# Designed miniproteins, single chains, continued (4): the designs that were tried, part 64

Each design is a single chain, and the fold is of that chain. pLDDT is the mean over its residues in the fold that is shown.

## One batch from the design tools (miniprotein)

Design m14214
Fold by ESMFold2-Fast:
Structure m14214 (fold): chain A 110 residues (1-110)
Amino acid sequence: MLTPEQIADELAKSLGLVDVEVLERTPDLVVLRGVNKSTGKEYEIIVTTGEAPAPDPNATVPVISIDATTGEARVYDPSLDDLPADIRDAGLALHEAVLSSVMKSLLKKA
């Protein structure tokens, strides 16, 4: 089984994040913040072995939350808050489905 740390490191590399800062690192929870080199956009990555917490409605950066046990992903992007809810939710659901598929594949290879 991959650890939360291994999943977080792999996801940060896959997203092309630079200036990666470790905000929290425990056996059950890893929180990273980094900047996408091409866009300058900040991302927060949360990997947990428990149920992912609800998205913070006051978040100013996109948050990607991964359940290390199931490989399920949740995405919150505040830059999409100005879009109609149905369009925003559809875009987030597609992104979450792709990330969950990748993470489940990665967990099966461990």
Scores: mean pLDDT 70

Design m14215
Fold by ESMFold2-Fast:
Structure m14215 (fold): chain A 76 residues (1-76)
Amino acid sequence: SMMEEIRKEVEEEFERAMERLGDAVVLYHADPARGREALAAALEEARRTFEEMAKKDPELARQYLERLERLVAEAL
């Protein structure tokens, strides 16, 4: 169905943003001067894609919330 396809697309987009955020966190911890800008951009992308996923499927977003919160905590 169209709704299933939309859910898969927003989930895949959020998963890619989470992967980029994970990479940015690693870079920031290894080299804060170089990683700071990349981390800020990755956090914005992750929050934006999470918001879109939450609009399309709130239950799916709830399942990912803990994982997002964990990565954000690692960035701090």
Scores: mean pLDDT 81

Design m14216
Fold by ESMFold2-Fast:
Structure m14216 (fold): chain A 89 residues (1-89)
Amino acid sequence: LKALTPEEVDRQVADARATADGLIAELEKNADKLEKMGYHDEAAETRKLAERYRQLLDEAVANRDPIGAATAVLGAATTLVASKNILKK
């Protein structure tokens, strides 16, 4: 296993940040759809999770932590799949 250079860490964190930002934006859109459909509790949970992943991402960027950034991406992606299952007709 290799140790990452500071430059490699910064690139990985930046890539994860871009990916997570996109996923969080989709979570916010799904929360709005859930609320419009009357799933108020699910919408509130989706918004809370989106905020949590944004906080994890911000901390990972501040600490230059690629594992933390990857965790935020995975969490956002998993929550997005769950919210899509609720929205399924």
Scores: mean pLDDT 79

Design m14217
Fold by ESMFold2-Fast:
Structure m14217 (fold): chain A 87 residues (1-87)
Amino acid sequence: SSVEEEVEELLERAEEAIKEKNYEALLSTMQLIASLLPLLSAEQAEEALRRMKELYEKAKPYLTEEQKKEMERILERAERILAELKA
């Protein structure tokens, strides 16, 4: 679906933000991905969340404490969405 394509494009933008060291863009992009997860299947949302976690691990050493807390909140929201999709 177009939502799956949009999530893939956002994941690519997140990877680019890390390359550019633009962690504000990374956080904004991750928030957008999380907002689209309810529109995916459980399998698609699980894969997207796995890739989001990989992006966080890549960026984590370079993030401020505030940015880490914001990313952790985004990922916690994504985990809750995935749990609801699996219920």
Scores: mean pLDDT 90

Design m14218
Fold by ESMFold2-Fast:
Structure m14218 (fold): chain A 75 residues (1-75)
Amino acid sequence: ALAYLDKAIEAAKAGDFETAIRYASLAGKQLAARGLLSPELKELLQKAIEAAKAGDAETAIEYLERARELVEKLL
């Protein structure tokens, strides 16, 4: 999950929103498979994807970084 979030953040910083959305979605799927996708984490990932779809890099990066911080606390 962390590796996918790192790739999503990197892609968003590069303006590659399609790649950012792809990796954010993969992170969500991996977290769900591990039973680690809390409602808060799901909301953060959804808002990041929504911002990326709108071309809002700053907002997408902010929500992805918040999701990454939460995942680090979960292990």
Scores: mean pLDDT 83

Design m14219
Fold by ESMFold2-Fast:
Structure m14219 (fold): chain A 67 residues (1-67)
Amino acid sequence: EVEKCSVEEVEKLVDEVLSNPDDKKTRIKLGECLGYIRSAKLRNQLLEKLEPFQDKLSGPILLGLAL
């Protein structure tokens, strides 16, 4: 949670992935943090932000957010 992956951290990771889509480390970190987020509100906000970039993200991450 806030000890390791805050909402702000996830949003920063999203921005970093969009800036450097080939950076595997940042993408892995984003995936881990998304798995940590259990709030439907936060998940929906991230889904909305990531929607135009779905083609750049792995299917498992997108499916995890959709659940």
Scores: mean pLDDT 61

Design m14220
Fold by ESMFold2-Fast:
Structure m14220 (fold): chain A 71 residues (1-71)
Amino acid sequence: MIPEEELEAAMKVIELSVKLAVNGELTKEEQLQLLDSQMKLIRLSRESGQISDEQAEKSLKELEKERKKIE
């Protein structure tokens, strides 16, 4: 069962991914919003049991590393 907040995070990821595909780039703020939304979606997917704790931890570590690189 998908919570409304997970759907909202998924929609934000789609919106920013489409913008990246069309424009070829995202602003720093948009990149941070995309990463934050992806991390939120991963956490919600873990809470709902759609992904394993191990898969969630690996994905979150990668996204947190990317977020730190953006500054």
Scores: mean pLDDT 78

Design m14221
Fold by ESMFold2-Fast:
Structure m14221 (fold): chain A 62 residues (1-62)
Amino acid sequence: SMLEELKEEVRKHRSWPERFVDAAQGLPGSPPWLVDWVQSLLDQGIPKEEIEKAILEAIRSP
């Protein structure tokens, strides 16, 4: 699923976990590729809370 692909990407960049959470919340300063990924998930109808949960789960469980 798209959320599983996002989780794998987060695990590869776990040294910057706060940047993924910031992107899910729509905060400025996030990398463009991450903002685009989050926006694509929102456009597919995935709720913001599910995206945030997936990111946090990936950070907690490498």
Scores: mean pLDDT 69

Design m14222
Fold by ESMFold2-Fast:
Structure m14222 (fold): chain A 81 residues (1-81)
Amino acid sequence: APITGDNEDEALKSVAEAMGLTYEEAKEAVDRLIAEGLTREQAFSALGGAAAYMGSRGEKAKTVDEAIRAAKERPIPKSPI
């Protein structure tokens, strides 16, 4: 399902800042998670969860590979917020 451009851009920037990535690196992380079989919504939820977890610890991924690892180590929430 198409996300409004504003919501997608805002989500990517928020993930990038929280994880210490560039906007392009955050977009690459989403695309890689989708390639692994996640939906776009699941990819954003996994990265958002990883970003929140890392932010709570004062940590940053700084690389796409670390961001993806953090997202994949946490089970995708079955229940939406």
Scores: mean pLDDT 72

Design m14223
Fold by ESMFold2-Fast:
Structure m14223 (fold): chain A 74 residues (1-74)
Amino acid sequence: DEEDIERALEIIAKALGVPLETVREVVEGLERMAKEGMPSEVWEEIAKKYLPALKELMDKHQEELARLEEEARA
């Protein structure tokens, strides 16, 4: 859902030390390239380096959020 996606993007933004808007733009750009089927060396390099990590983060976003929340309480 949109709220879960927004929270995931916020965590990524904090981890990278960049504005949330910047992370959204990058993710939207990558998704658009994937949907449009644009073959480029830059896109392929980014996909290999960034998308697998992003996918793993999204798959485990709930568990990661729980850990961060627990650390914040400690």
Scores: mean pLDDT 63

Design m14224
Fold by ESMFold2-Fast:
Structure m14224 (fold): chain A 67 residues (1-67)
Amino acid sequence: SEIDELLDKIAEVYAKLSPEQQKKLKEKMKKLQDELASKLPSMTDEQVQQEVLQKLQELLAEGEKLL
């Protein structure tokens, strides 16, 4: 539920951004996905959920800064 709430907030922010700002947010998302992927093989399900929440919070903050 917390992950879903963060995803909804990110989608709302993304919809308010210009195409140029959307590109910047997508670039940030790609970097965060790559960081998560590198850690994923050594993580428990609990650690994966915590890391995903942290990365989504960082992505939301970046999107809000672009507004």
Scores: mean pLDDT 84

Design m14225
Fold by ESMFold2-Fast:
Structure m14225 (fold): chain A 72 residues (1-72)
Amino acid sequence: SPRTQKMYEIFKQIMDERAPQFNAEMKAKVAEAEARKLSNQEKLQFAKDMFVEMADMLSDAFAEAEKKLKEM
């Protein structure tokens, strides 16, 4: 539908704006983790933290897209 297409366009624009910084931050965290001899517990915690940050970023981007759609 036109509404679904507009939501996707707004979401994509937000992701295009945020993705470069997010990717750079995630790449830096992975490089830092690889430089350390992490324990299995530390590796598990790192994986959990990475998933939470990714989920939060996607959730925030979706919420902003929905807000912008309502303002139009």
Scores: mean pLDDT 81

Design m14226
Fold by ESMFold2-Fast:
Structure m14226 (fold): chain A 71 residues (1-71)
Amino acid sequence: KTIRLVVKNEAETLEERVEELLAKYPDAKLVIIDANSTDETREVAERLAAEHPNVELVVAPSVGEALRLAS
């Protein structure tokens, strides 16, 4: 199972959401798709990808492209 999570400007909540998804689906691959965030969202996502072997970060230039990548 692969879970694709589109995020934009969610630095405050991203870690909690990722931890909840990993707890609920421990065998899933989680792909964080950053829709060109302007806050610390990308830095948080990079840290989570480094800490968790099942977490991957993909950067998209817009929400529309992020949704396309999530399809």
Scores: mean pLDDT 78

Design m14227
Fold by ESMFold2-Fast:
Structure m14227 (fold): chain A 85 residues (1-85)
Amino acid sequence: SEYEAFKKKLLELTEKLMKATTEEERQKYVEEIIKLLEEMVEKGFSEAQIRRLLLEMGSKIDLSNPEQMKALHEIHVKAQELIEK
């Protein structure tokens, strides 16, 4: 499934983002995640599919880590903009 392939890539990038130790690495993975979300929207993935993937990403964050929370917030803002176009 194309959806499953994108989900796998998104979750792998999310894991890398959560393990990133520098701001430069975090920003790199945030940008890669946003680009992947843009590609999914362009391919016609539904708002419900995108929102579900964002929820799965959120389940992996460390709630005590402000940098991870900030990165997740940036991704959510960009995803919302892509869905509302």
Scores: mean pLDDT 82

Design m14228
Fold by ESMFold2-Fast:
Structure m14228 (fold): chain A 91 residues (1-91)
Amino acid sequence: MEEGKQRLLEEVNSLSEEEQEIFFKVVEMLKEIVKEYDPDNPYADKKIESVEEAVETYLEIGKWLQTKPELAKKIMEELKKKAEEYLKELE
């Protein structure tokens, strides 16, 4: 939904520069995990050069995960572990 994209885009743009960097890193981690489970997924290799592209990639992967609930659980668990490791490196 266009409304959902705009709302998330506004929320990410309202984040601090540091929080935006964390969001970009989480989206990149999600892309890497998705590529391992579905190498043909068109969003897994999509280059992220802007906040809008990061938001679009995040939402489209989210829609794909909603169609595959068992796979979504595994991917989200791996994303959580990678995100927690990244946050520990940031102090």
Scores: mean pLDDT 76

Design m14229
Fold by ESMFold2-Fast:
Structure m14229 (fold): chain A 106 residues (1-106)
Amino acid sequence: AAAQIAQIRAEADARLRELTEEMHRAAAEGDAERFAELEREKARLQLAAMTEITRLVNSDPTASKAAKSESVGRLVGAEIAVMSADIIRADPKILEGDMRLYAERA
């Protein structure tokens, strides 16, 4: 279980780095549509990874109640991130602000 969770985290982290790099490029290019799509994909990837990790932790009879509660908390955080990405995409002023921050951090 621990080795499998570590692998899921490593794979998710690698893809998140790729998406973040693409978001910096989209922001620098002023491509609002591509930026919004990438932000949503990043949030969905985090949710998918946290869903699988939570499933593995909950199916592990050696996992503590604290570890199970922590995985659920992280899953809720990932769900909130998906909702936030949808709100940002819907509001052009919020989207412009996010793009500016990503362009400045490139």
Scores: mean pLDDT 79

Design m14230
Fold by ESMFold2-Fast:
Structure m14230 (fold): chain A 65 residues (1-65)
Amino acid sequence: MEELVKKGEEFEKKRREIDQKALDAYKNNDLEAMKKVGEEYMKLVEEIRNGLRIPLLAYREAKEA
C-alpha cells in the first residue's frame, strides 16, 4: 500500500515536471520539445496504468464482496 502511494507521488512529480516543460515548449512554439514531452507523458501514463491494474482490480473485488 505505502509503495503504491510513493509511486503515485513520483508519478505526479514527474507529470508536473513534464507539464512545466510542455508550458515552456508551448510558449516557445518548439514543436520538437512538445512532441518529446507528449511521448514522455504517455509513457508515464502507460507505466502507471500497468502498475496499478492488479491493485485496482483487487480493491474493487473486495468492495463488491
Scores: mean pLDDT 68

Design m14231
Fold by ESMFold2-Fast:
Structure m14231 (fold): chain A 71 residues (1-71)
Amino acid sequence: SSLLNSGYTQLKILERTSDGKVVVEIRSPVTDKVLTVEITLSDKEIEDLEKKILTNRISEKFSEAIAKAAA
């Protein structure tokens, strides 16, 4: 399922690095806890995310990172 289908919401991009690492705060729909996840995004994917454009690839990367952080 995509990030949106999983009920997780993106709250804030905290940090971006020149190598594409992005630190994002997201809120869990189950526990209402704020999770910090690290994900590797291209400059174009970061731009799309800031414009609220969630491509399948961005959604998949977030879903994997959230699943790992929630375990």
Scores: mean pLDDT 67

Design m14232
Fold by ESMFold2-Fast:
Structure m14232 (fold): chain A 77 residues (1-77)
Amino acid sequence: TRQRLMDQINRLATQKVGSANAARLMQAIRDYDLSVSQLQDIINIINNMDVNNDAQKQGAVRAIIARIRVYAGQPIP
């Protein structure tokens, strides 16, 4: 379900980038009402993250939020 994917993103993001960055990411997901396929894409991005310091973690979260905004702003084909 959609909620299970959101819960999975929150757990994975908290593990990879910390709770504060994860909360910021989850707020963007809620604000832009992403589809199931878009949520799955985000899970794949987070699983493949290699971030070792706070600057890398913040940069990765900003990149995902930017991608979310593009998803919200893209016209239906």
Scores: mean pLDDT 81

Design m14233
Fold by ESMFold2-Fast:
Structure m14233 (fold): chain A 97 residues (1-97)
Amino acid sequence: LLDELRAALENGDLAGVAKLISENTEFTFVVGDPALAPRLKEHGFRIVSNGLTLYSDSYDEAVMALAEKLGTLFPEIGELYASLKGKTVTLYDVELA
């Protein structure tokens, strides 16, 4: 699942991302940056927090790469993402609009 999610993000296929997430709920990804909200809503994401929330876990390189890719697609969250860079992060669930 996480590898498939990463591939979809690398291709900028947000519809594919939404499909993968809607079929699985084991990854949590909460985004609430007001500057980012309009762009994410255009692609069906639900904004449920005042910022990007990721949880730490060991040996989760795929989640770190996913967070980095999301920051690349949406530069507006670059500084918020940078605060989490250098930490191992884990996705638990994702909520879509």
Scores: mean pLDDT 45

Design m14234
Fold by ESMFold2-Fast:
Structure m14234 (fold): chain A 99 residues (1-99)
Amino acid sequence: DAAEAARLAQAALNQAKLLEEYAKFLEELGTEENKKLAELLRELAEKARELARLYLEDPEAALAREEELAAEYEKEKAEEIEKIVELLKPYAEKKYAEL
């Protein structure tokens, strides 16, 4: 349905917006590692926008692409979280080492 395709396109655009907001937040924190993570988030946002366009142009192809991008987003999100944890680890170990 055209209405369903429009809703899925909007969902993809909302994901792109959220990823760009995270990227901006990381850039404002001002470290080299955070800038690299922000670049990754902007790449994922671009892929989400491509998916949104595809939903409007070819909804059948977009459904197949959505599953692929969802798996990529989950993987990239996990890698980013791990990098953020690693970046904060020296600070946590130094300040919050309980013994």
Scores: mean pLDDT 69

Design m14235
Fold by ESMFold2-Fast:
Structure m14235 (fold): chain A 76 residues (1-76)
Amino acid sequence: SKKEEFEEFLEALSEKIKEYIKKYGKKEELLDKIAEGLPEFVKEKNLSEEEIKKLEEKIAKALDISVEELRKKIEK
């Protein structure tokens, strides 16, 4: 189902984020790129408010930051 596909996407995204940080140690650069790309991704995928929340929580956890810190980057 679409919910299962979204959850699989979130897990894959989480793993990619963790692998990138492990290999390159460029957490702040990755955070900036994710924050820049998130609004477009949300728009293209027609994500609900609940799905956006889950996406933000998953990304923040993978980056080892708070959701508030992620949101600050999205808002510049």
Scores: mean pLDDT 82

Design m14236
Fold by ESMFold2-Fast:
Structure m14236 (fold): chain A 95 residues (1-95)
Amino acid sequence: MKEKEARERIYLLAGKSFVKAEELKKRLKPGEAVPEEDLELGKKIVEEGEKLTEEFPEVVEEIVALPEEEVLELILEVAEKTDPELAEKIREVLA
């Protein structure tokens, strides 16, 4: 995997995590447990993110150093090109 491909994959994982977190905030009341299916999805995202961090630590360090607003813009840009359904969900969450 090239660094550019790893960077794009990290942004897509972050976008999926962001959408799921915002959906859960909207759906769950205080004190409600997170559904098992959402926990399993979160675990898979974390496991893939850990592998990317181990292989491309410099790419992850660069992304973490960016302002949150800039990271969200980059996530949306990558999603619009590679995962249009995810891009639409991100836009709906941000609206």
Scores: mean pLDDT 77

Design m14237
Fold by ESMFold2-Fast:
Structure m14237 (fold): chain A 61 residues (1-61)
Amino acid sequence: MSPEEDVEAARNALEAAKNAKSRTQALTAIGGARDVLENSQTEEARKLAEEGIKAAEEVLK
C-alpha cells in the first residue's frame, strides 16, 4: 500500500466519525479508525485515526 492510500483511509475514518449521528455509526467509525491504526505505515495516518476515535467517543457521551 502507498503512504497516500494509508492517509486517505485515515481521513475517511475521521470523516465517518464526524458524521456519526447514532451510537451504531460511532462504533462503526471507531472500528474503522482502529483498523487504520493497526495497519498504518505513516505517522500522519495514525494521528488522523486517533482523532477519529476521539471524535466518535464524543458522540457516544
Scores: mean pLDDT 78

Design m14238
Fold by ESMFold2-Fast:
Structure m14238 (fold): chain A 71 residues (1-71)
Amino acid sequence: MKKYTFENGTVLDEEEASKIYDVISGKKVTDILKSDKLPAGYYDPETGKFIDSISIGIELLVKAVEKVTAK
């Protein structure tokens, strides 16, 4: 199965990702993560640092799940 690495080193598999929802957009994580056209990342114009889009996406989705779970 595909695995996705968080910025802090947390690894989520495809099944774990499929159970997470982007609370902000209401989209299922799997719809984003399975996209063949997902950009690998981008360069932050303020810092010049390369930012991996998958790591950011997963981080935001984990935060969304924590928010829902914490209630």
Scores: mean pLDDT 49

Design m14239
Fold by ESMFold2-Fast:
Structure m14239 (fold): chain A 75 residues (1-75)
Amino acid sequence: SEFKVFVIPPVPEELREEYRQLLDKFIAEVKKLREEFGIDPDTPLSLLPDEKRKEYVKKLNEIAEKFQAELERLR
């Protein structure tokens, strides 16, 4: 039997699909941002030049703020 193990924050059952979609979108946007900056999963942020690290963190924060706002909108 196949099974999926995902750690999802506690959410109302009627909103689980919406939360999953928002989480998937967030993960996809973070992955795209990492690819844009040439960051592999095993590449720490400290290996980026200071200017690129600053821009990456700024864009990551924008993605995180958007995700948080969409989560709050569902509550």
Scores: mean pLDDT 71

Design m14240
Fold by ESMFold2-Fast:
Structure m14240 (fold): chain A 113 residues (1-113)
Amino acid sequence: SKEELQKLYEEVEEKAKETIKMAEDLLEGKASIEELKKKFEELLKATEKLISLLPEETAKKLKELIKEAKKEFENFIKAYEAGNKKEAGIYASKLFQTIQDILALARDALLSL
């Protein structure tokens, strides 16, 4: 139902906010890699549930954005573990933009149903 889709979208939006904040906290030395990985995994699971209920065309575009987010996340963690805060910040910014693109596309699809 539209009501179930709205609830799933709100869950994705909340998990996205938690993931972004956790990444910022990690860069400030206020969180662990393990905590961030957990939040990112929760975001991916919520997004995959939402995708399963969306039209095929939108689902394909969102799956591509998830692939980009996973690569950006992996690059962020590698840069952070290497002690390269500048490179980690760049990949975090790219990840945040991809997460925002996921939310925008999902919201537009939800409003069109």
Scores: mean pLDDT 89

Design m14241
Fold by ESMFold2-Fast:
Structure m14241 (fold): chain A 75 residues (1-75)
Amino acid sequence: MSHEQREAEILKIVSQLSDEQKQEFAERIGKVQKEAARLLYVDNASLDEVRDITMKRVEQVVKDLMEEHNIKVDL
């Protein structure tokens, strides 16, 4: 699946979240972005490596939120 398709899939799931769940998602994504910045600027990781790690972590955050809030999205 392309990076664009993965982003579209994540956005489709996020659009189905309540306002409270969207806020929790935003907070968790903020933590992922801080980790990505640290990997890139402190740990000197490659941009491609950081992109791959970030995408996997975002997908995991979505999965965790879906499981915690019993959200079932037909993808």
Scores: mean pLDDT 76

Design m14242
Fold by ESMFold2-Fast:
Structure m14242 (fold): chain A 110 residues (1-110)
Amino acid sequence: SLRELIEELTDLIIEQLSTLSVEDQKEVLEILERLIEHLRARDWAGMHEEVGKLVLFFSRTAPQELYDIIHAQLGTLLALMEQRPEEAGPLVLEAFERIAEFIRERIEKS
C-alpha cells in the first residue's frame, strides 16, 4: 500500500540518518524543511528540486544497496505526489515531519 511504502522509506531514512554526523543530519533537516514548505504550498517544481538534493545527499552518504532503494522509492513518491497529491500529500508530509523531528531531537542531544 502507499502508506506501507512511505512508512518503509521513512524507517530506512531514519536508520541511515542515525549513523551520520550531526553536520550531515543538519543538512538533511534543511532540505526537509524546504520540502515541507513546498508540499504545503503545492509547489511541485520546488519539491522536485529538494528531492533531487536528498537523492544526491544519500548518493554520497549511504551504502550502494541502500542508496538504490531510497532513490527508487523517492522517485515513486514524486510520481505519486504528481498523480495523486490529495491522497499522497498528507502521508508524505507526515513522514517528512517525523524525519525532521527525529533529527531535531538528535541535534539537541549532541
Scores: mean pLDDT 84

Design m14243
Fold by ESMFold2-Fast:
Structure m14243 (fold): chain A 57 residues (1-57)
Amino acid sequence: GVAEAERRGQAAMARVQALLASKGMTLDEWMARAEKEKVSSAEQGEELRALLAEAEA
């Protein structure tokens, strides 16, 4: 259900935040960079997916 998808999304986001923190960056800083570079929402989604894959490797 929606709650399970939200929990999985939160867990995935926590992993991405941990990976970014290991690189000396917060999620907010990553999002600010994407907005400054005018990265589309679709491209931001692909970057987030790539970060998640790196965090799971």
Scores: mean pLDDT 73

Design m14244
Fold by ESMFold2-Fast:
Structure m14244 (fold): chain A 78 residues (1-78)
Amino acid sequence: MKELLDAIAAGDADRVAELLSRIPGVDRETAQKAAEAAVDAYRQGKTPEQALITAIKALEDAGVDAVAVSEAMQRLEA
């Protein structure tokens, strides 16, 4: 999941949102909110990995299953 971590570290919320929107069942608005939460967490001093956990929690809060997110993250590297 290097592309997603690199996008978070770059502060590129649009790229994070694009990658998250590839997850089935995640709409662009949900992806954008999760991406902004991740980039904000990183700017507040969290690691890219901790910021990614913030994005995953935002997706879960929006009704996306953690298992579905994990499976889709593996597919984003293919």
Scores: mean pLDDT 76

Design m14245
Fold by ESMFold2-Fast:
Structure m14245 (fold): chain A 92 residues (1-92)
Amino acid sequence: LSQAIANALRKQGLSEEQIKELVRRMVEAARENLEKGKAAYEAGDYSSAAAYLSAAALLAMAAELLGEAVDKELAEEAREALEEVLAAIKEL
């Protein structure tokens, strides 16, 4: 299984704690983008909705992949966020 993202960040000089913090920030950003995307969709701003919802899905997916490489608890939180984001988008 590829740990390429985690290894790239380590090569850039990030500590394990900094990488774990990045996973937490990506999960937060995914949820924030989901809420912004839902609000834009309800307002009829479909262009902004598409951008925010796409960002939410990509951030949640990246957080899960990175979390799996560094911490099982963070990977579980990121997976929950990904499932939440994908379920919300599928209802739209």
Scores: mean pLDDT 85

Design m14246
Fold by ESMFold2-Fast:
Structure m14246 (fold): chain A 71 residues (1-71)
Amino acid sequence: MVEEINRLAREMKELLEEAKKAGDEELAKKIEELMNQAQRDAVRAIARGDYEAAVEALRRALEEMKKLMEE
């Protein structure tokens, strides 16, 4: 569980880094906002002992971030 959360967080950071390198400031800002929201949702879920909800929040955010990178 923790390993999966760490993997998802790393993938999100990699996408943010790619957006920043592309010079698309608006895209990078949107990705950072999604990442921050997902991290807040994950922290709240973990505080409740709900690791599945934390993983779901991170997965949904990662999918949204990937979709933004395609547009």
Scores: mean pLDDT 80

Design m14247
Fold by ESMFold2-Fast:
Structure m14247 (fold): chain A 78 residues (1-78)
Amino acid sequence: MQEADTRLFLETLVAELEAALSPAEAAELRARFAATTPETAREFYAWLMERVERLGERGRELLERALRRAAEEALARL
């Protein structure tokens, strides 16, 4: 996966999670994503997965939906 594909994937995942988070949490998520570089992408992903895990069942559902949506969007653009 190239940088553009990784960015698209993370952007879609972030957008889906923003809809489920409080405004303050959504703002933090957006800020962290905007500051993410290829070198820090792994750390951002780990932080994101920790957030998803804390949402429990809802978090798993949101992650699955976001991953599916990101894959669909990536395939549609490629």
Scores: mean pLDDT 71

Design m14248
Fold by ESMFold2-Fast:
Structure m14248 (fold): chain A 118 residues (1-118)
Amino acid sequence: MEEELIEVVEKTAGPEAARVFRDVLATLSPEQREAVLEAGKLIIEAYKNNDPEALEKARQKVREILRELARKYGLPDEEIDRVLAAFDEAFASAKSVGEMILTVAVAFRQIEELARRR
């Protein structure tokens, strides 16, 4: 699954995006990595089926997981809202499936980095 998502990122967003995606995944916990891989699979399926409702459900599911993870790490609501707003903007601005998947991974890494600054 991980290598399949990396291949999709490389084919749709380019080799530099795939490199960044690999680097980001390597910094995530196993639980966070699994969440990114599951979200990526949902995004790919939504795109293959030309299903905007499924894509929106995938986005909302990612938002909920990010919020719960950030709360578990004890981040304040204001910080969580900023991360979610940045994710929404990046996801909406993505030009390819690979860029959408990368924005999910980057959002999880941002939560992880903020948690380390405790």
Scores: mean pLDDT 84

